# Designs tried in a protein design run: designed miniproteins, single chains, continued (5). Part 81

Each design is a single chain, and the fold is of that chain. pLDDT is the mean over its residues in the fold that is shown.

## One batch from the design tools (miniprotein)

Design m18811
Fold by ESMFold2-Fast:
Structure m18811 (fold): chain A 93 residues (1-93)
Amino acid sequence: MEKVKGGLEAMRRLVLHYVEEGRFDEAVEALKSYADLLKKQYPEYKELIDKFYNEVLEALREARERGMTLEEVRARLDQIYEKFIKELEEKEK
């Protein structure tokens, strides 16, 4: 569980790093690679990881189309991350 949470956090940080540099295509590529790796190591969380990946991918698409600021992108990614961490914590009960 803790390692899956760490994986989602690493994905969020990696995406933000590339977005901060204006490297949206690399952010998407890194997100996909990390999601694939995490699903390989934790297949029981595949559906959750796929949902997280798709929500982050959609947020990046919206950010590009709407010209969102870095601050707005960060807030959106933090909101998605918090939602999925809560879902993971509920599965531990």
Scores: mean pLDDT 80

Design m18812
Fold by ESMFold2-Fast:
Structure m18812 (fold): chain A 83 residues (1-83)
Amino acid sequence: VSLEDIREFLEKEGFDPRLAYPIYHYITVFGVISDPLSGKSRFSFSIDKPLEEVLTKFVEHLRTSPYYKNVEEELSKYKIKLP
């Protein structure tokens, strides 16, 4: 999945397309932020999954992330609100 695929999906579904960059950045830079050995849920991105399901799980995973504040601060710079 590319940045452009995310942007087009967001536009189609009526979300702010500026969410594409922070979502892409989070997926590519922060990756798996939960250790599977700790018994916590792990975010995994699959190209074969519907992007809507990926976005839903992304939001859920983001809230449990130790990086949540960093992503929230980045989004606020763009005046973007999480869904």
Scores: mean pLDDT 54

Design m18813
Fold by ESMFold2-Fast:
Structure m18813 (fold): chain A 66 residues (1-66)
Amino acid sequence: MVEAADLLSQALETMNKNGKHDLATQAALLSGYANISDKVAEELRDLLLKGGVPEELVDRLLEAIK
């Protein structure tokens, strides 16, 4: 079992490597609300994809948060 925190760390590292530091900060903040708001989960998905995170990793992270 991979915890949501481990997947989030991988996603944020990918975003930081791509120079998307502001998007990484926003994604980290939204991750705390994604399990209680579908709208926040959608925003988190968009930020992760814009940050260059692979779709497979994004899907795994969102499944782990729910």
Scores: mean pLDDT 79

Design m18814
Fold by ESMFold2-Fast:
Structure m18814 (fold): chain A 64 residues (1-64)
Amino acid sequence: SAQLEAGIAAARELGTLSPAQLRALLARTPDLPEVVRRAMLAEAERHGSLTGEQVVAALEAVMA
């Protein structure tokens, strides 16, 4: 998916994503399962951020 590839590239470039940045990225990946979207957003809200590596791992797991 071109949208998932773009999301992976953006996450790698940012290195760390705030909840707002993650929401913007996930808005561009509508083919991502809702359970995965909710889990990532909940973790970002809980910890204040997610690393780009955590986001990349989640998106790559969907493409496996």
Scores: mean pLDDT 80

Design m18815
Fold by ESMFold2-Fast:
Structure m18815 (fold): chain A 68 residues (1-68)
Amino acid sequence: NELDTLGVALIESSKTVKNAACKNALIDLGNALKDKDVDKAKSYAKKLLKDPDDACKIAGKGVLDKLK
């Protein structure tokens, strides 16, 4: 499942992130995608869009574009 694969990739990416808020948001988003909880995934992705880390903004945008 593409959402499961994306969720795993986001959780793996979180391991290299130094910003705690971004790291936790990537983990939460990844778990929501694996659980197929679209409403929670959208909420966490919107939170990532407000993160100062460009990589986290890109991840949030990519998920929102996929879940629109």
Scores: mean pLDDT 79

Design m18816
Fold by ESMFold2-Fast:
Structure m18816 (fold): chain A 97 residues (1-97)
Amino acid sequence: SASTAEQKEQMRARLIEEIKEILEKFLEKVKKGEEPSEEEIKLAKAALARYVYLEKLEAGLPVEEAQAIAAEVLEELEKMELEELVKKAEETLKKIE
């Protein structure tokens, strides 16, 4: 095959690191009592949905099904209040560590 298991793992690791950085920055700002910008909230929501996508792929779901689930998660995250987003970000970071 043109794609090796090592290449897939390296790409996954890079995406997870990006998600981690976005969520850590979001949580640090909230912890300091600062209001995150709309752009920072949008980035955090996108990072959370992307992590669900990666989890579903790792669980062996087809790409199309993983994408559909991630899209539904993103729609639910868009309706969430800040406190619920903080909880989701903390839960996601615990899974990464």
Scores: mean pLDDT 84

Design m18817
Fold by ESMFold2-Fast:
Structure m18817 (fold): chain A 88 residues (1-88)
Amino acid sequence: MELEELRREVEEKAKEITEETKKRKEETDKKIEELLKKGKEEGKEEEGREEARKLVTEEVAEELRKIGDLIDEELERLKELRRKEEEE
């Protein structure tokens, strides 16, 4: 009974995390496009690409940290639920 409900909750939370990740990726993509456009307009396409690469690396690292924290929080909740199930 609870195992199937737990599975559904995990799936729903995974969807929420996926949607948040998509939203943040779209924002990052926009910033990349702006950097590439600026580099092209200034005639420094390579510098624009390097700045875009750096931005992606920094933003991805920060977003992965936030996602990791959310995953860790949910994993702890799942462990607590399983512990209660085994003790009851």
Scores: mean pLDDT 71

Design m18818
Fold by ESMFold2-Fast:
Structure m18818 (fold): chain A 58 residues (1-58)
Amino acid sequence: SAAEERLRAALRARGYSEREIAAVLAAHRKHGFPVERILTAIELGFPVEEILAGAEAH
């Protein structure tokens, strides 16, 4: 989807590994955590581990 493509591009631009990007996308798909919330967390400087924990709790 366009939203997933934006998320992938944003994570890649910030230097995240393909493994980390795949984990974030999997969390978005599995837990329904909105892409816009993940993008906001990345912009605020939250580490991937905290974003994944937030997605799981959502």
Scores: mean pLDDT 76

Design m18819
Fold by ESMFold2-Fast:
Parts: sequence; C-alpha cells; structure tokens
Structure m18819 (fold): chain A 88 residues (1-88)
Amino acid sequence: MLSPEERQREAEAAKAALDGALETVDSLIEQLKKNPSKELADKAANTLVAARVLYAYIQALGALSPEEIAELKKRIDEAAKKFDEVVK
C-alpha cells in the first residue's frame, strides 16, 4: 500500500492529468460547435471516460478533501453536460 506521502503525490499527479483531460474535452467541444465530426465526438467521449477513471482513482487514493472531490465531480459533470448539448 502507498504511504500517505506517496498517496498525496499520486493524487496530485492524477488531478493534473484530470485537469488536462477536461481542458481537452472543452477544446474538442468548441471544435464540434464549429464543425460537427464523428472523430472529434469520439475523441471527446473517450477523454470524458478517461476523466471519470482518473476521478475514481483519486477517490480511491483518499488523499484529497471531500470539498476537492466534490469540485472535481462537478467539473466532470459540467463537461459531460456541455458535450451532450453539442452532440445532440
């Protein structure tokens, strides 16, 4: 099992990866608004799946506060909502 210090570092790394994934989704959504593309939609959907996997991993590490976990979930849910609005 990871030490508390290792869990904190892993959570920070996973959070940075999650931030990058959500920024990628936002960029793809803006591209989809201008030019609807199956390839871009598939990439955005796959990136949202990766974001949810990172979120589950961060929760499992137990290193972040409940408030930080809630904010990450809110960001993922908002990104998913924006994606749904663009592809429908």
Scores: mean pLDDT 85

Design m18820
Fold by ESMFold2-Fast:
Formats: C-alpha cells, sequence, structure tokens
Structure m18820 (fold): chain A 83 residues (1-83)
C-alpha cells in the first residue's frame, strides 16, 4: 500500500467513525446502555487496529486527525451514556 492510498483509507475511516457517532446519537432511545457500550468498544478496537496498520504510512497530521476523531467519538458516546 502506498502512503497516498493509506491517507485515503484513513480519511474514509474518519468519515465512518463520524457517521457511526451520528447514528448512535440518532438512535440512542432504541438502544440499551449495554448495547451502546459494546458498539463503542467494537468501533474503538477497529480504529485502533487500522491506526496500528496504517500509522507507519501516514503523515503526523493525518495520524493526529484520526486520533482526534477517535477521541471525539469516545467522548461523545460517554456523554450519551451520562444523559
Amino acid sequence: MSPRQARLFAEALIGLVRMQQSVLERYRDKLSDEQIRRMRDLALRDVDRHLEELGPLLSPETVAELERARKEFEERVEALLKS
């Protein structure tokens, strides 16, 4: 995989994380707290696996952007669980 391809995959992953955040926020009333936690944990593990795989091929700026998206997702889901 080229660094350019890795960047495109990282940008797509950031988009998917933000989409999943929006879906969880939209459907919160349809999900139990346990289901939300499980979905959060699965999403975070998936992001972490891709960050490990793609990280060496990414610019520091792209890594920081992906880490920020991950952090925002984690914080937003925690806020949902407290509401």
Scores: mean pLDDT 83

Design m18821
Fold by ESMFold2-Fast:
Structure m18821 (fold): chain A 83 residues (1-83)
Amino acid sequence: SSKEKKYEELFERLKELLEKLKEAVKKGDKKEVEELKEEIFKVIAEAEKILKEMGEDEKTKEKAFELAGKLQEFLKENLEPLL
């Protein structure tokens, strides 16, 4: 579905931004860290909105629940340690 594809694109973007954030943190670039955090939180909000819309559709509801769980685990492992 178009929603699933959009979520996949947002999740790939999120992974790219998190790698950049890890590098910025290692370099001590506070300005780049803040800019990347703002962009990451915007991408997370968009991804969560898509998952909510998928959760309201009978055809995508189960997949939305699975993806939401995976997103939460991914953020706990990859974003939370950098906050």
Scores: mean pLDDT 87

Design m18822
Fold by ESMFold2-Fast:
Formats: sequence, structure tokens, C-alpha cells
Structure m18822 (fold): chain A 77 residues (1-77)
Amino acid sequence: MEEALRLFREAVERGDVAAEEEAIRLAEKLPDEEKRELTEEALRYAAEAVLADPSASEEEKEDARAALARLEALRAA
């Protein structure tokens, strides 16, 4: 799980679509529990990256904030 997340983050930072697809392919081989954790962490990372990007639209930032709020709600349940 940790390695797949690291590769995904590095690929997103580089804009390397092929490396991003490889990280997703590795994640597909993980147990369902680890897939859920990886999906939640990847979604959080992607949302935080959008919020940190000054070129992102307000709509993209609003969607990112909504995604983070949903993740927090799921963790609280």
C-alpha cells in the first residue's frame, strides 16, 4: 500500500500519466481493505494538491473541499 501511494504521489507531481497508471495497476492487486485505505489517502492527497494549486478553478477547489469533508465524515462514523 505505502509504495503504491508513494508512486502515485510522485507521478502526480511529475505529471507522468504512465507512472500514475502503473501505481493504480499496483493498487488493484491489493486486498480490499488496503484498496479502501489507498483510495481514501489518494483522494485526500489529490484534494490537497488542488487546494494548493493557484491555477485551479474555484469549482475544482470547492469539489476538493467537499471531498475532504466527506472523508472526515466517513472517519467519524
Scores: mean pLDDT 69

Design m18823
Fold by ESMFold2-Fast:
Structure m18823 (fold): chain A 94 residues (1-94)
Amino acid sequence: MPSLEELLAELERLLAEALARLPPDVAARVQGKWAEFRALVAARAPVEEIERAADEVLRLLTTGAVWQRDAELAALVRRIGAVLRELLARLKAE
């Protein structure tokens, strides 16, 4: 299975693709929440705080009707959610 670093790298690639499909104001908010999530992971913060930050990123990605009408964005959001869940499971196991 992929390492923590590989999961983070995959998330960064998927997020970059999703951000390109979002309105600039939404993209900026997602980038801010992603930076907070990355900082918490790097600091080995409590898993509950990391999970809350991940939930905030996913909430912003599903804001409005944009993702519902963009099939590629919807697929990216589903993949981001799956990778985030795998990463959180790894953090809980350690």
Scores: mean pLDDT 80

Design m18824
Fold by ESMFold2-Fast:
Formats: sequence, C-alpha cells, structure tokens
Structure m18824 (fold): chain A 99 residues (1-99)
Amino acid sequence: SLGLELTVRVFDIGVALVEHPDDEAVREAAEARLAELRAASDAPIQAAIDAAWAVAREGAARNDGSPENLSKIHGEITAASARVGHLVAQQLEQQRQQK
C-alpha cells in the first residue's frame, strides 16, 4: 500500500499544479508537500519524485486549457507518479528478501 499511497500523492500534487498553473498558493503547497515526501525517501525514490515534479512543471507550462492537451499531460503525470510507486515496491521487496 505504501507504493500506491506515494503514487497517488505525487499524482494529486502534480495534477493540482497543472490545473492551477497561475496559482502561487497551489504551487507553494505542492512544493512543500513534495519536499515532505522527498525527505521521507532515499536517493532513488527522491530522484523519481524530482523527475515527476519536473514532468508536472513542464505540463503546467504547456497547459493551453484544451481538454486534449490536459488529458495528455495527465497521462505523463500518471506515468511519472507510477514510477515512484514502483521504486517503493522494489525497496520493500528487497527488505523482505533480507529477512
């Protein structure tokens, strides 16, 4: 569940930024929440979180208000967020194998 929870949290943060690109309060809240998730993670997961944030920022900059463009950006954020969750799942599996 931890991998799925982290995937969902990173996705929600990215989507909020993309859907409210001109809202500084949303951006600052998103950055603060990502910093909390990053601080609780080790280097490979931190790198994946940083990559997902870059995807969300690029998406926000490319958001032209069209449903087609927004759908494409949501797909990119979904893929980046899933990568974070997969790395968490891999770490949990490695920890189980060390017992």
Scores: mean pLDDT 79

Design m18825
Fold by ESMFold2-Fast:
Structure m18825 (fold): chain A 86 residues (1-86)
Amino acid sequence: MRVTEEDLKELKELAEKKDYEALLKKMLEILQTTLPEEILNQPEVKKYLEEAAKKILEAKSPQEVFDILVEFDTELGLLLLERGLK
């Protein structure tokens, strides 16, 4: 997943506002730059996205947001590999 410093800042600001819907939308926009719609429509991917967004809501720093996104990207990568979608 390609995440810019601007993306991390925006996600932190959304987390401070506790805007879960805006966080989900921003994370989906980031994923849309790297993953095809076919993969994004998988129920397992949506579940992982929702879990990551909930973790980001509790993040206190851009570093925590980055760490959550790295964990999410790793878990998603493993899921896609196991499902044969890579």
Scores: mean pLDDT 73

Design m18826
Fold by ESMFold2-Fast:
Structure m18826 (fold): chain A 62 residues (1-62)
Amino acid sequence: MITLPKGTVLSSLTGLPGGQRVLVEVDGKLVPGYVLGSSLLYDYDLEKGGFVLREDVDVELL
């Protein structure tokens, strides 16, 4: 697992019953991940071109 800090920009989100899949940049590569625990809190930011996390979030990399 990894922790994504508040303010991280996610390029893609997919919501499904039982959890949320995301694409995150790790070491310069886009890696699929799965949000762990509570619901993912984010806002879409047009200037950054993606979904900005409102809090630190734990993600399991796939």
Scores: mean pLDDT 64

Design m18827
Fold by ESMFold2-Fast:
Structure m18827 (fold): chain A 62 residues (1-62)
Amino acid sequence: SELDRLIEEALRIVEESPNPLDAIAGLTPDPRLQRILEEAEKRFGPEAVARILDALKEKFLS
C-alpha cells in the first residue's frame, strides 16, 4: 500500500541519519522525514503519522 511505502521511506531516511534517535526525537529535524510525515497526514490522517512514528520507535528504540 502507499502508506507502507511511506513507512519504508521513513525507515530508510532515519537509517541514513547520522543520529537516528535524535531524528526520531526531533532534536535534529530531517526535512525529508518531515515531508513524509506531512504527506502521510494529508493523505491518510493523523493515525498514519502515528503508525510511521511507531514503526520508527519499534526499529530504533526497542
Scores: mean pLDDT 78

Design m18828
Fold by ESMFold2-Fast:
Structure m18828 (fold): chain A 58 residues (1-58)
Amino acid sequence: SKEVEELKDELQKILESDKDLTVEKADEITQELVDKMNKAKTDEEKAEVLREIKEKYK
């Protein structure tokens, strides 16, 4: 959905701008996100995953 795509874009920008985030740590976070997103069955669940991770890194 459009909301899921927008949340993905916003989260990617946040992670890319984090100067304290190592490449290895960024990869771990991305892998966790991918895993959780693949387990989510609905767009609502996917949006919830993205919001949760985004909230942690704002």
Scores: mean pLDDT 75

Design m18829
Fold by ESMFold2-Fast:
Structure m18829 (fold): chain A 67 residues (1-67)
Amino acid sequence: GVEKAREHLKLGREAAAAGNTAEATKHLQSAYEEIRKLFAAGDYETANELMKEFLEVGQELAKVGKA
């Protein structure tokens, strides 16, 4: 649900900031699964907001690979 998606996005962002790409990826995968469940449930507005946060964390993770 929403709370699980938010927790995984938070932990993913923290892991990405620490340079822990493996942990960041695991949390992003879990957040994506929870966001997909919201789309399936018809909660499009909340799912879109969380997807926006998901993309932001993904961009931060991508920056970790740029030396």
Scores: mean pLDDT 82

Design m18830
Fold by ESMFold2-Fast:
Structure m18830 (fold): chain A 65 residues (1-65)
Amino acid sequence: FTLTLEALEDITASGSVPVLIPKGQTVTLSNIVSVTGTNLTAFLVSSGNMLTFDTKKLKLVELIS
């Protein structure tokens, strides 16, 4: 399972190693841990780190299940 999302605005994904994602950049996530309200916790494929994203600030680009 991989999920590719595009940032609709500059966002900071929170975690032990926070990641700044500029508007218009895509991120690929794997191993979704939890979805609570608008918060999505998953592993960022590029870093292997578990991060929490605000889904209101992200657009779905691709889903591979």
Scores: mean pLDDT 81

Design m18831
Fold by ESMFold2-Fast:
Structure m18831 (fold): chain A 91 residues (1-91)
Amino acid sequence: GSREYLRKLVDEVAKELGIELSDEQRETVVNLVDKALILGVIIRSLTGKPLAEAIREGADIVLNLAEKKGYPKEVLEVARAVVDRIAEEIA
């Protein structure tokens, strides 16, 4: 999706979770989701796994690395929820 679409989805998901993000944190979530989707497409291309499963696997890799780098828990929670929503829509 376009970056504008991802920002709107991040805002919607954060509101549903009751998490308030700064503008910097919103962009961080968008970047993490974008990386998770890119990696998911690569995993799909190499393994033939269903795209939804591949995207969830990409998210696990990206978000685990971000957690190890000390990204805020709220940022990681919103990013995971956004990826899960995208995966559900394409399943």
Scores: mean pLDDT 88

Design m18832
Fold by ESMFold2-Fast:
Structure m18832 (fold): chain A 68 residues (1-68)
Amino acid sequence: MIDPQEVELALLEIQVAISRKYPDSDLEKDIETLERAVELARQNPSVPDEVIKALEEELEKFRKRLEE
């Protein structure tokens, strides 16, 4: 079992949850954090596609909010 990767996945989920709690705060920093999370998730073969898709969808929503 790859416990360290499971811990990293949990940290990514926490980062997404934090970003959702206050969506109007520091959008640029939230976007940077989500972009990094997506990159790390995509490089990790143990991360489910469902999680990667959820992170990408959240990133796209934050980008649209910044453009509005």
Scores: mean pLDDT 65

Design m18833
Fold by ESMFold2-Fast:
Structure m18833 (fold): chain A 67 residues (1-67)
Amino acid sequence: MSAKELVIEHELSELAEKTGLSEEVREKLKEMVLQGMSLREAIEKLLEEGVISEEQAKKILELIESE
């Protein structure tokens, strides 16, 4: 596992804990971010696919914006 992958996994784990993301959603986010998508873009795509709720997406985006 690369250092970058480990950092992303840790950040996504923390977000999942705070927002109630499933393990499956976290894995999809990790793959998208590793492919060069921003976290915001990945969340927006998951929302469009119906994988996460609009409420869940809003919570995640608010946390990202607050750092």
Scores: mean pLDDT 76

Design m18834
Fold by ESMFold2-Fast:
Structure m18834 (fold): chain A 98 residues (1-98)
Amino acid sequence: AHDLNENYTGVIEFPEPISDELEEKIREIVKENKDAVALEINKEKGKVVITAKTREALLEMLQQIYAEAKKLGFPEPKFTLIDNKTGKREDLTIKLKS
């Protein structure tokens, strides 16, 4: 479709700058996901924006990123999910698999 409105966008906001190691992990997670459409990382602002074809793929990537960030000692980021088709925005609580 020519409409970006059929995609889902996730926004991750860390309270501190993203390290080179975390950036590498984020890029690899997104690269390995076949439903990933776009990735934007602002290291200095601690901000990550991911667009995916499905809500499920987006949530999987957000969960994987949070798990890797936690291993590297990062505090819990804020997660926002946007349904581009409806414009509906929701704040997410991401649950890590134990």
Scores: mean pLDDT 80

Design m18835
Fold by ESMFold2-Fast:
Structure m18835 (fold): chain A 113 residues (1-113)
Amino acid sequence: LIDELKETIELLENYRKKVSEVLQKASLDEAKKIAEDFLNHVKEIADRIVERLKQAGREELAEKFKKEVDNLITEAKKRLAQAKSRDEVLQIVNDFADKFIEILKKLVEELES
């Protein structure tokens, strides 16, 4: 699980870079769609992590992680709805990715304790 989480952090950094590159060429509507697809895919990754935590007997960590990620995604989607430029969408995606990676790093620390 810990090694899988560390690999997920690296994959998310690479995924964020690719999304940022695509967003630079997109219209505002396209950028919002790309960002929403990114958020939905991250939700799927998070749901898989929740199930892995439950299987490892870490039910309380699974619930805490799920709540933190659900709140982060909800906030990011609200910001995306209000975004008026491609640059705002890019900033929302980067802010979201930074916060999600921080949540994953804290989860790794809790699992190593």
Scores: mean pLDDT 85

Design m18836
Fold by ESMFold2-Fast:
Structure m18836 (fold): chain A 76 residues (1-76)
Amino acid sequence: EFQKLEDELVKALQEYDALVSAKGPREELIAALERVADLYEQLYKKYGVKEFKNLADYYRTQAERLRNLLAGKPPL
């Protein structure tokens, strides 16, 4: 249900914020960003709200940029 996905999203965002504040490893930041993106994608697929798709794409792009930096590739 919506509330369950929203609760999981809030937890994922809190985990990401904690990692940013602690200057955590990039690998963990990438995983946290991908988790947030997946939850927004699930909300979009279930409810059809375009804003959730835009947010999923945003967080997925941020994860990809960090992944490329780890691989020594230029950012997208």
Scores: mean pLDDT 80

Design m18837
Fold by ESMFold2-Fast:
Structure m18837 (fold): chain A 74 residues (1-74)
Amino acid sequence: SMEERRKRLEVTNEFAELIIEARQRSKKEGKDFDEVLKELIRKWLKEKYNISDETIESLKTWQEVYDVALKAKK
């Protein structure tokens, strides 16, 4: 349970950082926040967790994104 709590906190913090970055980039580049966030999430899942493009494209909600990252966290 303690190890599971650490993994949840780490993934939550990483996701929060993506939201902050997406807001900054959206304003700077004049792009839609949701579109910037989706691109940042895709890069995060691929680069940090080695999630396949097919899996990422199948995700429909932010909760599903979080769950996939959490399950991949070692």
Scores: mean pLDDT 84

Design m18838
Fold by ESMFold2-Fast:
Structure m18838 (fold): chain A 80 residues (1-80)
Amino acid sequence: DAELRKKAIEYLSEAQGRSLKNGDTETAQLASEAIRALKAGDYESAIKLAQEALKRAKEAGDEETVELLSKAIRLLEEVA
């Protein structure tokens, strides 16, 4: 499902950009690694990386990044 993968990449890219703008380099790196895993067809690694990014965003209180990562994870779980 190329369309669902494309949407998940869009949400992950927004989460990465937002985290970088907020100075959260670790969450941004995890989101970037999740995008790379998705482009390689590795949905399991992408979900795990996105879940780690989500946990860090929650600990940071970044509600907007949490919402973007949650949307990406839901799309990925629908196609896994």
Scores: mean pLDDT 85

Design m18839
Fold by ESMFold2-Fast:
Structure m18839 (fold): chain A 73 residues (1-73)
Amino acid sequence: GPKDVTELIGLMLRILGIGVQAQLEGNEELEKAAEEALKEIMNAIKQGKSLEEVIELARKKLEELEEMRRKLE
């Protein structure tokens, strides 16, 4: 439904934000990881995975990126 689409967009924007911040701070590993996460999410959509599965993937990728960000500080 519309709420689920809004949630997915929000998760993707948070991942993009991590990538942009990483680029500005010179954290090439985190920047690349954020780019690869967005690519995997887009590929899941192209493969016809359900919106629920894509949101779950996006949540998992965001959690992985937040963990990487903590370790690169």
Scores: mean pLDDT 86

Design m18840
Fold by ESMFold2-Fast:
Structure m18840 (fold): chain A 96 residues (1-96)
Amino acid sequence: SPEERIREELLKLYEGFKKLIEEYAPDTPKAKEALAALDEVIAKLKAGEEISSEEMERTFSALYEVMEENPELKEKAEELMQEYLERLLEIREEAL
């Protein structure tokens, strides 16, 4: 279903962000906070649980803090986000 494909793409996006932080970010408190937030969101998505707007906001804020300090990570994260948005548009068009 379109809803199932959207959840799979969202999970893929967050797992991608986690891998980028692990690969490109130094071991800092901000990076650890972002990884912890991502781990919680990923675990909930895998369990079929909904992510609250508050959890999304916290995760997004932690990610932005790490990306601001790591330009190469930011570039690669923006590429992942672009791919995610393109996949969402394709899924929505196929559902129409």
Scores: mean pLDDT 82

Design m18841
Fold by ESMFold2-Fast:
Structure m18841 (fold): chain A 67 residues (1-67)
Amino acid sequence: MSLDFDEFVAFVRERGYFPTLDFDDPASRLQLRRIFQHFDTDGDGRLDEAELAAFLATLNGGGPPVP
């Protein structure tokens, strides 16, 4: 399973991972885009299960981003 940027934004909004972000604000959209691109290691414009798991581990485990 893979998520494109719009699916990623919907996933994050539904789960409430960034409750202080205004998803209609261009600056917040840019921040989400940069997070998405940081975890999109293949540059294919989608997050696979492993990349999404790395993102969630960063939020829940406080670990560093993947090298």
Scores: mean pLDDT 72

Design m18842
Fold by ESMFold2-Fast:
Parts: sequence; structure tokens; C-alpha cells
Structure m18842 (fold): chain A 77 residues (1-77)
Amino acid sequence: MVDPFLKKVLEEGIAYFKEVLATTDDPEVLAKAQKAIEELKKALAEAGKLSLEEQIGQVIRAIGMQLDLELMLKKLE
């Protein structure tokens, strides 16, 4: 079974990147957000096949992707 915390992090991450995608016209941000959505959707689909340690790794990765986009947005301000 998928860890409930991982599922929540991935679903909230997808929602965050979708919101960014809906509110920006910057091509670099659009490309980054779209890639993040695709990668998080893939992780969510495959999460049930992962060990607990691998699931923790996916949480860290998802948080890192959000932070990376937030840093990118700050540079574009």
C-alpha cells in the first residue's frame, strides 16, 4: 500500500504545479511545472511498487522539485 503521507505530498505537489501552470505565461516556468506534474504523476502511479525507503525518497524528491521552482520564480521577480 502507498504511504498516506507520500500520497498526500505527491497529490498536493501536483495541485501546486497545476496552479503555477494556470497563473504564469513564462515559458521556462511552464516547462518546469509541466515536467514536475508528469514526474509526480508517474511517481504516484508507481508508488505502490516502492519500498518504504524508496517512498521516503520520493517525498524528498517532490519537496525538492517544489523548492527548485520557487527559487526559479524568485529569480524571475
Scores: mean pLDDT 78

Design m18843
Fold by ESMFold2-Fast:
Structure m18843 (fold): chain A 98 residues (1-98)
Amino acid sequence: DFREQARIVAEAIKAIETENLPADHPVVLRGMEALAKIRERLERLERERDLEGLRRLLEILLEEGTRALEEIEGPEVAEKAREEGLKLIEEHLEELRA
């Protein structure tokens, strides 16, 4: 499940930021594995020019990332990041359409 992989990455980033975990920690290694799976899926959709699929997955990443950011930095920072993230997703998709 892509959302589960996104959540694993977000939780790993949160743990690194809040607990200063070493690179060889099991949580970090699990996060790296999930990130590799996410990257492979996004690269496949980009190669296939499935721009709507790509948008949907990038929005899932943004949702899980901003949820973790809210726990670290609070809701104000998370909402600002969500707005900027949605804008960046649209800009990226427009570049791919060009």
Scores: mean pLDDT 83

Design m18844
Fold by ESMFold2-Fast:
Structure m18844 (fold): chain A 93 residues (1-93)
Amino acid sequence: MEIEKEIKEAIEALKSPDPDVQAEAVSRLGVFIARGEIPDELIEEVVKALYEALKSPHPGVQEAARRVLEFLVKNGSEKIQKLAEEALKEYES
């Protein structure tokens, strides 16, 4: 499995100005997260990328990123839960 490469490609795709590309990238990362397939060394980068996606001008991208971050708050490790919770708090502020 070249899963780390796919995760890095999805992180880069979240920086795209194209909302369809951003939404697909959020969906791909959400699947990897739900399966527990994100390596510990990449999970912090994933949370940061999802936080940036919350700032997207497209409501569909914002909502998708928010749902993935909420999943991490409930199901991530203590460190990951804290990172996801801080991202959501910063977005609400």
Scores: mean pLDDT 79

Design m18845
Fold by ESMFold2-Fast:
Structure m18845 (fold): chain A 96 residues (1-96)
Amino acid sequence: SEEERERELAEIVDKLMARSSAEERRELAAIMGKMLTEMDATFNVLPDKEIAERALEAAERFEELAEKYRESNPELAEYYRKLAEYARELAEEYEA
């Protein structure tokens, strides 16, 4: 399912890149860059509980971003909503 999730996200990204402003794309790139850096550091050294807590924090932030863009950029809002969903699923996997 991880490969399937990556494919779905890539397809959504292709659509939102065509419709999103340069500012919106930069914000997304900055958020994704931070998330990837945190995941690379987190999954090798932190306990499952702390991984779950960080995933929940990421989900909350993505939910806020989805609401922010709900009316102005529905495609970007959908992408953030999907990221929040996946982050919550990740948190559930690491909750002992």
Scores: mean pLDDT 73

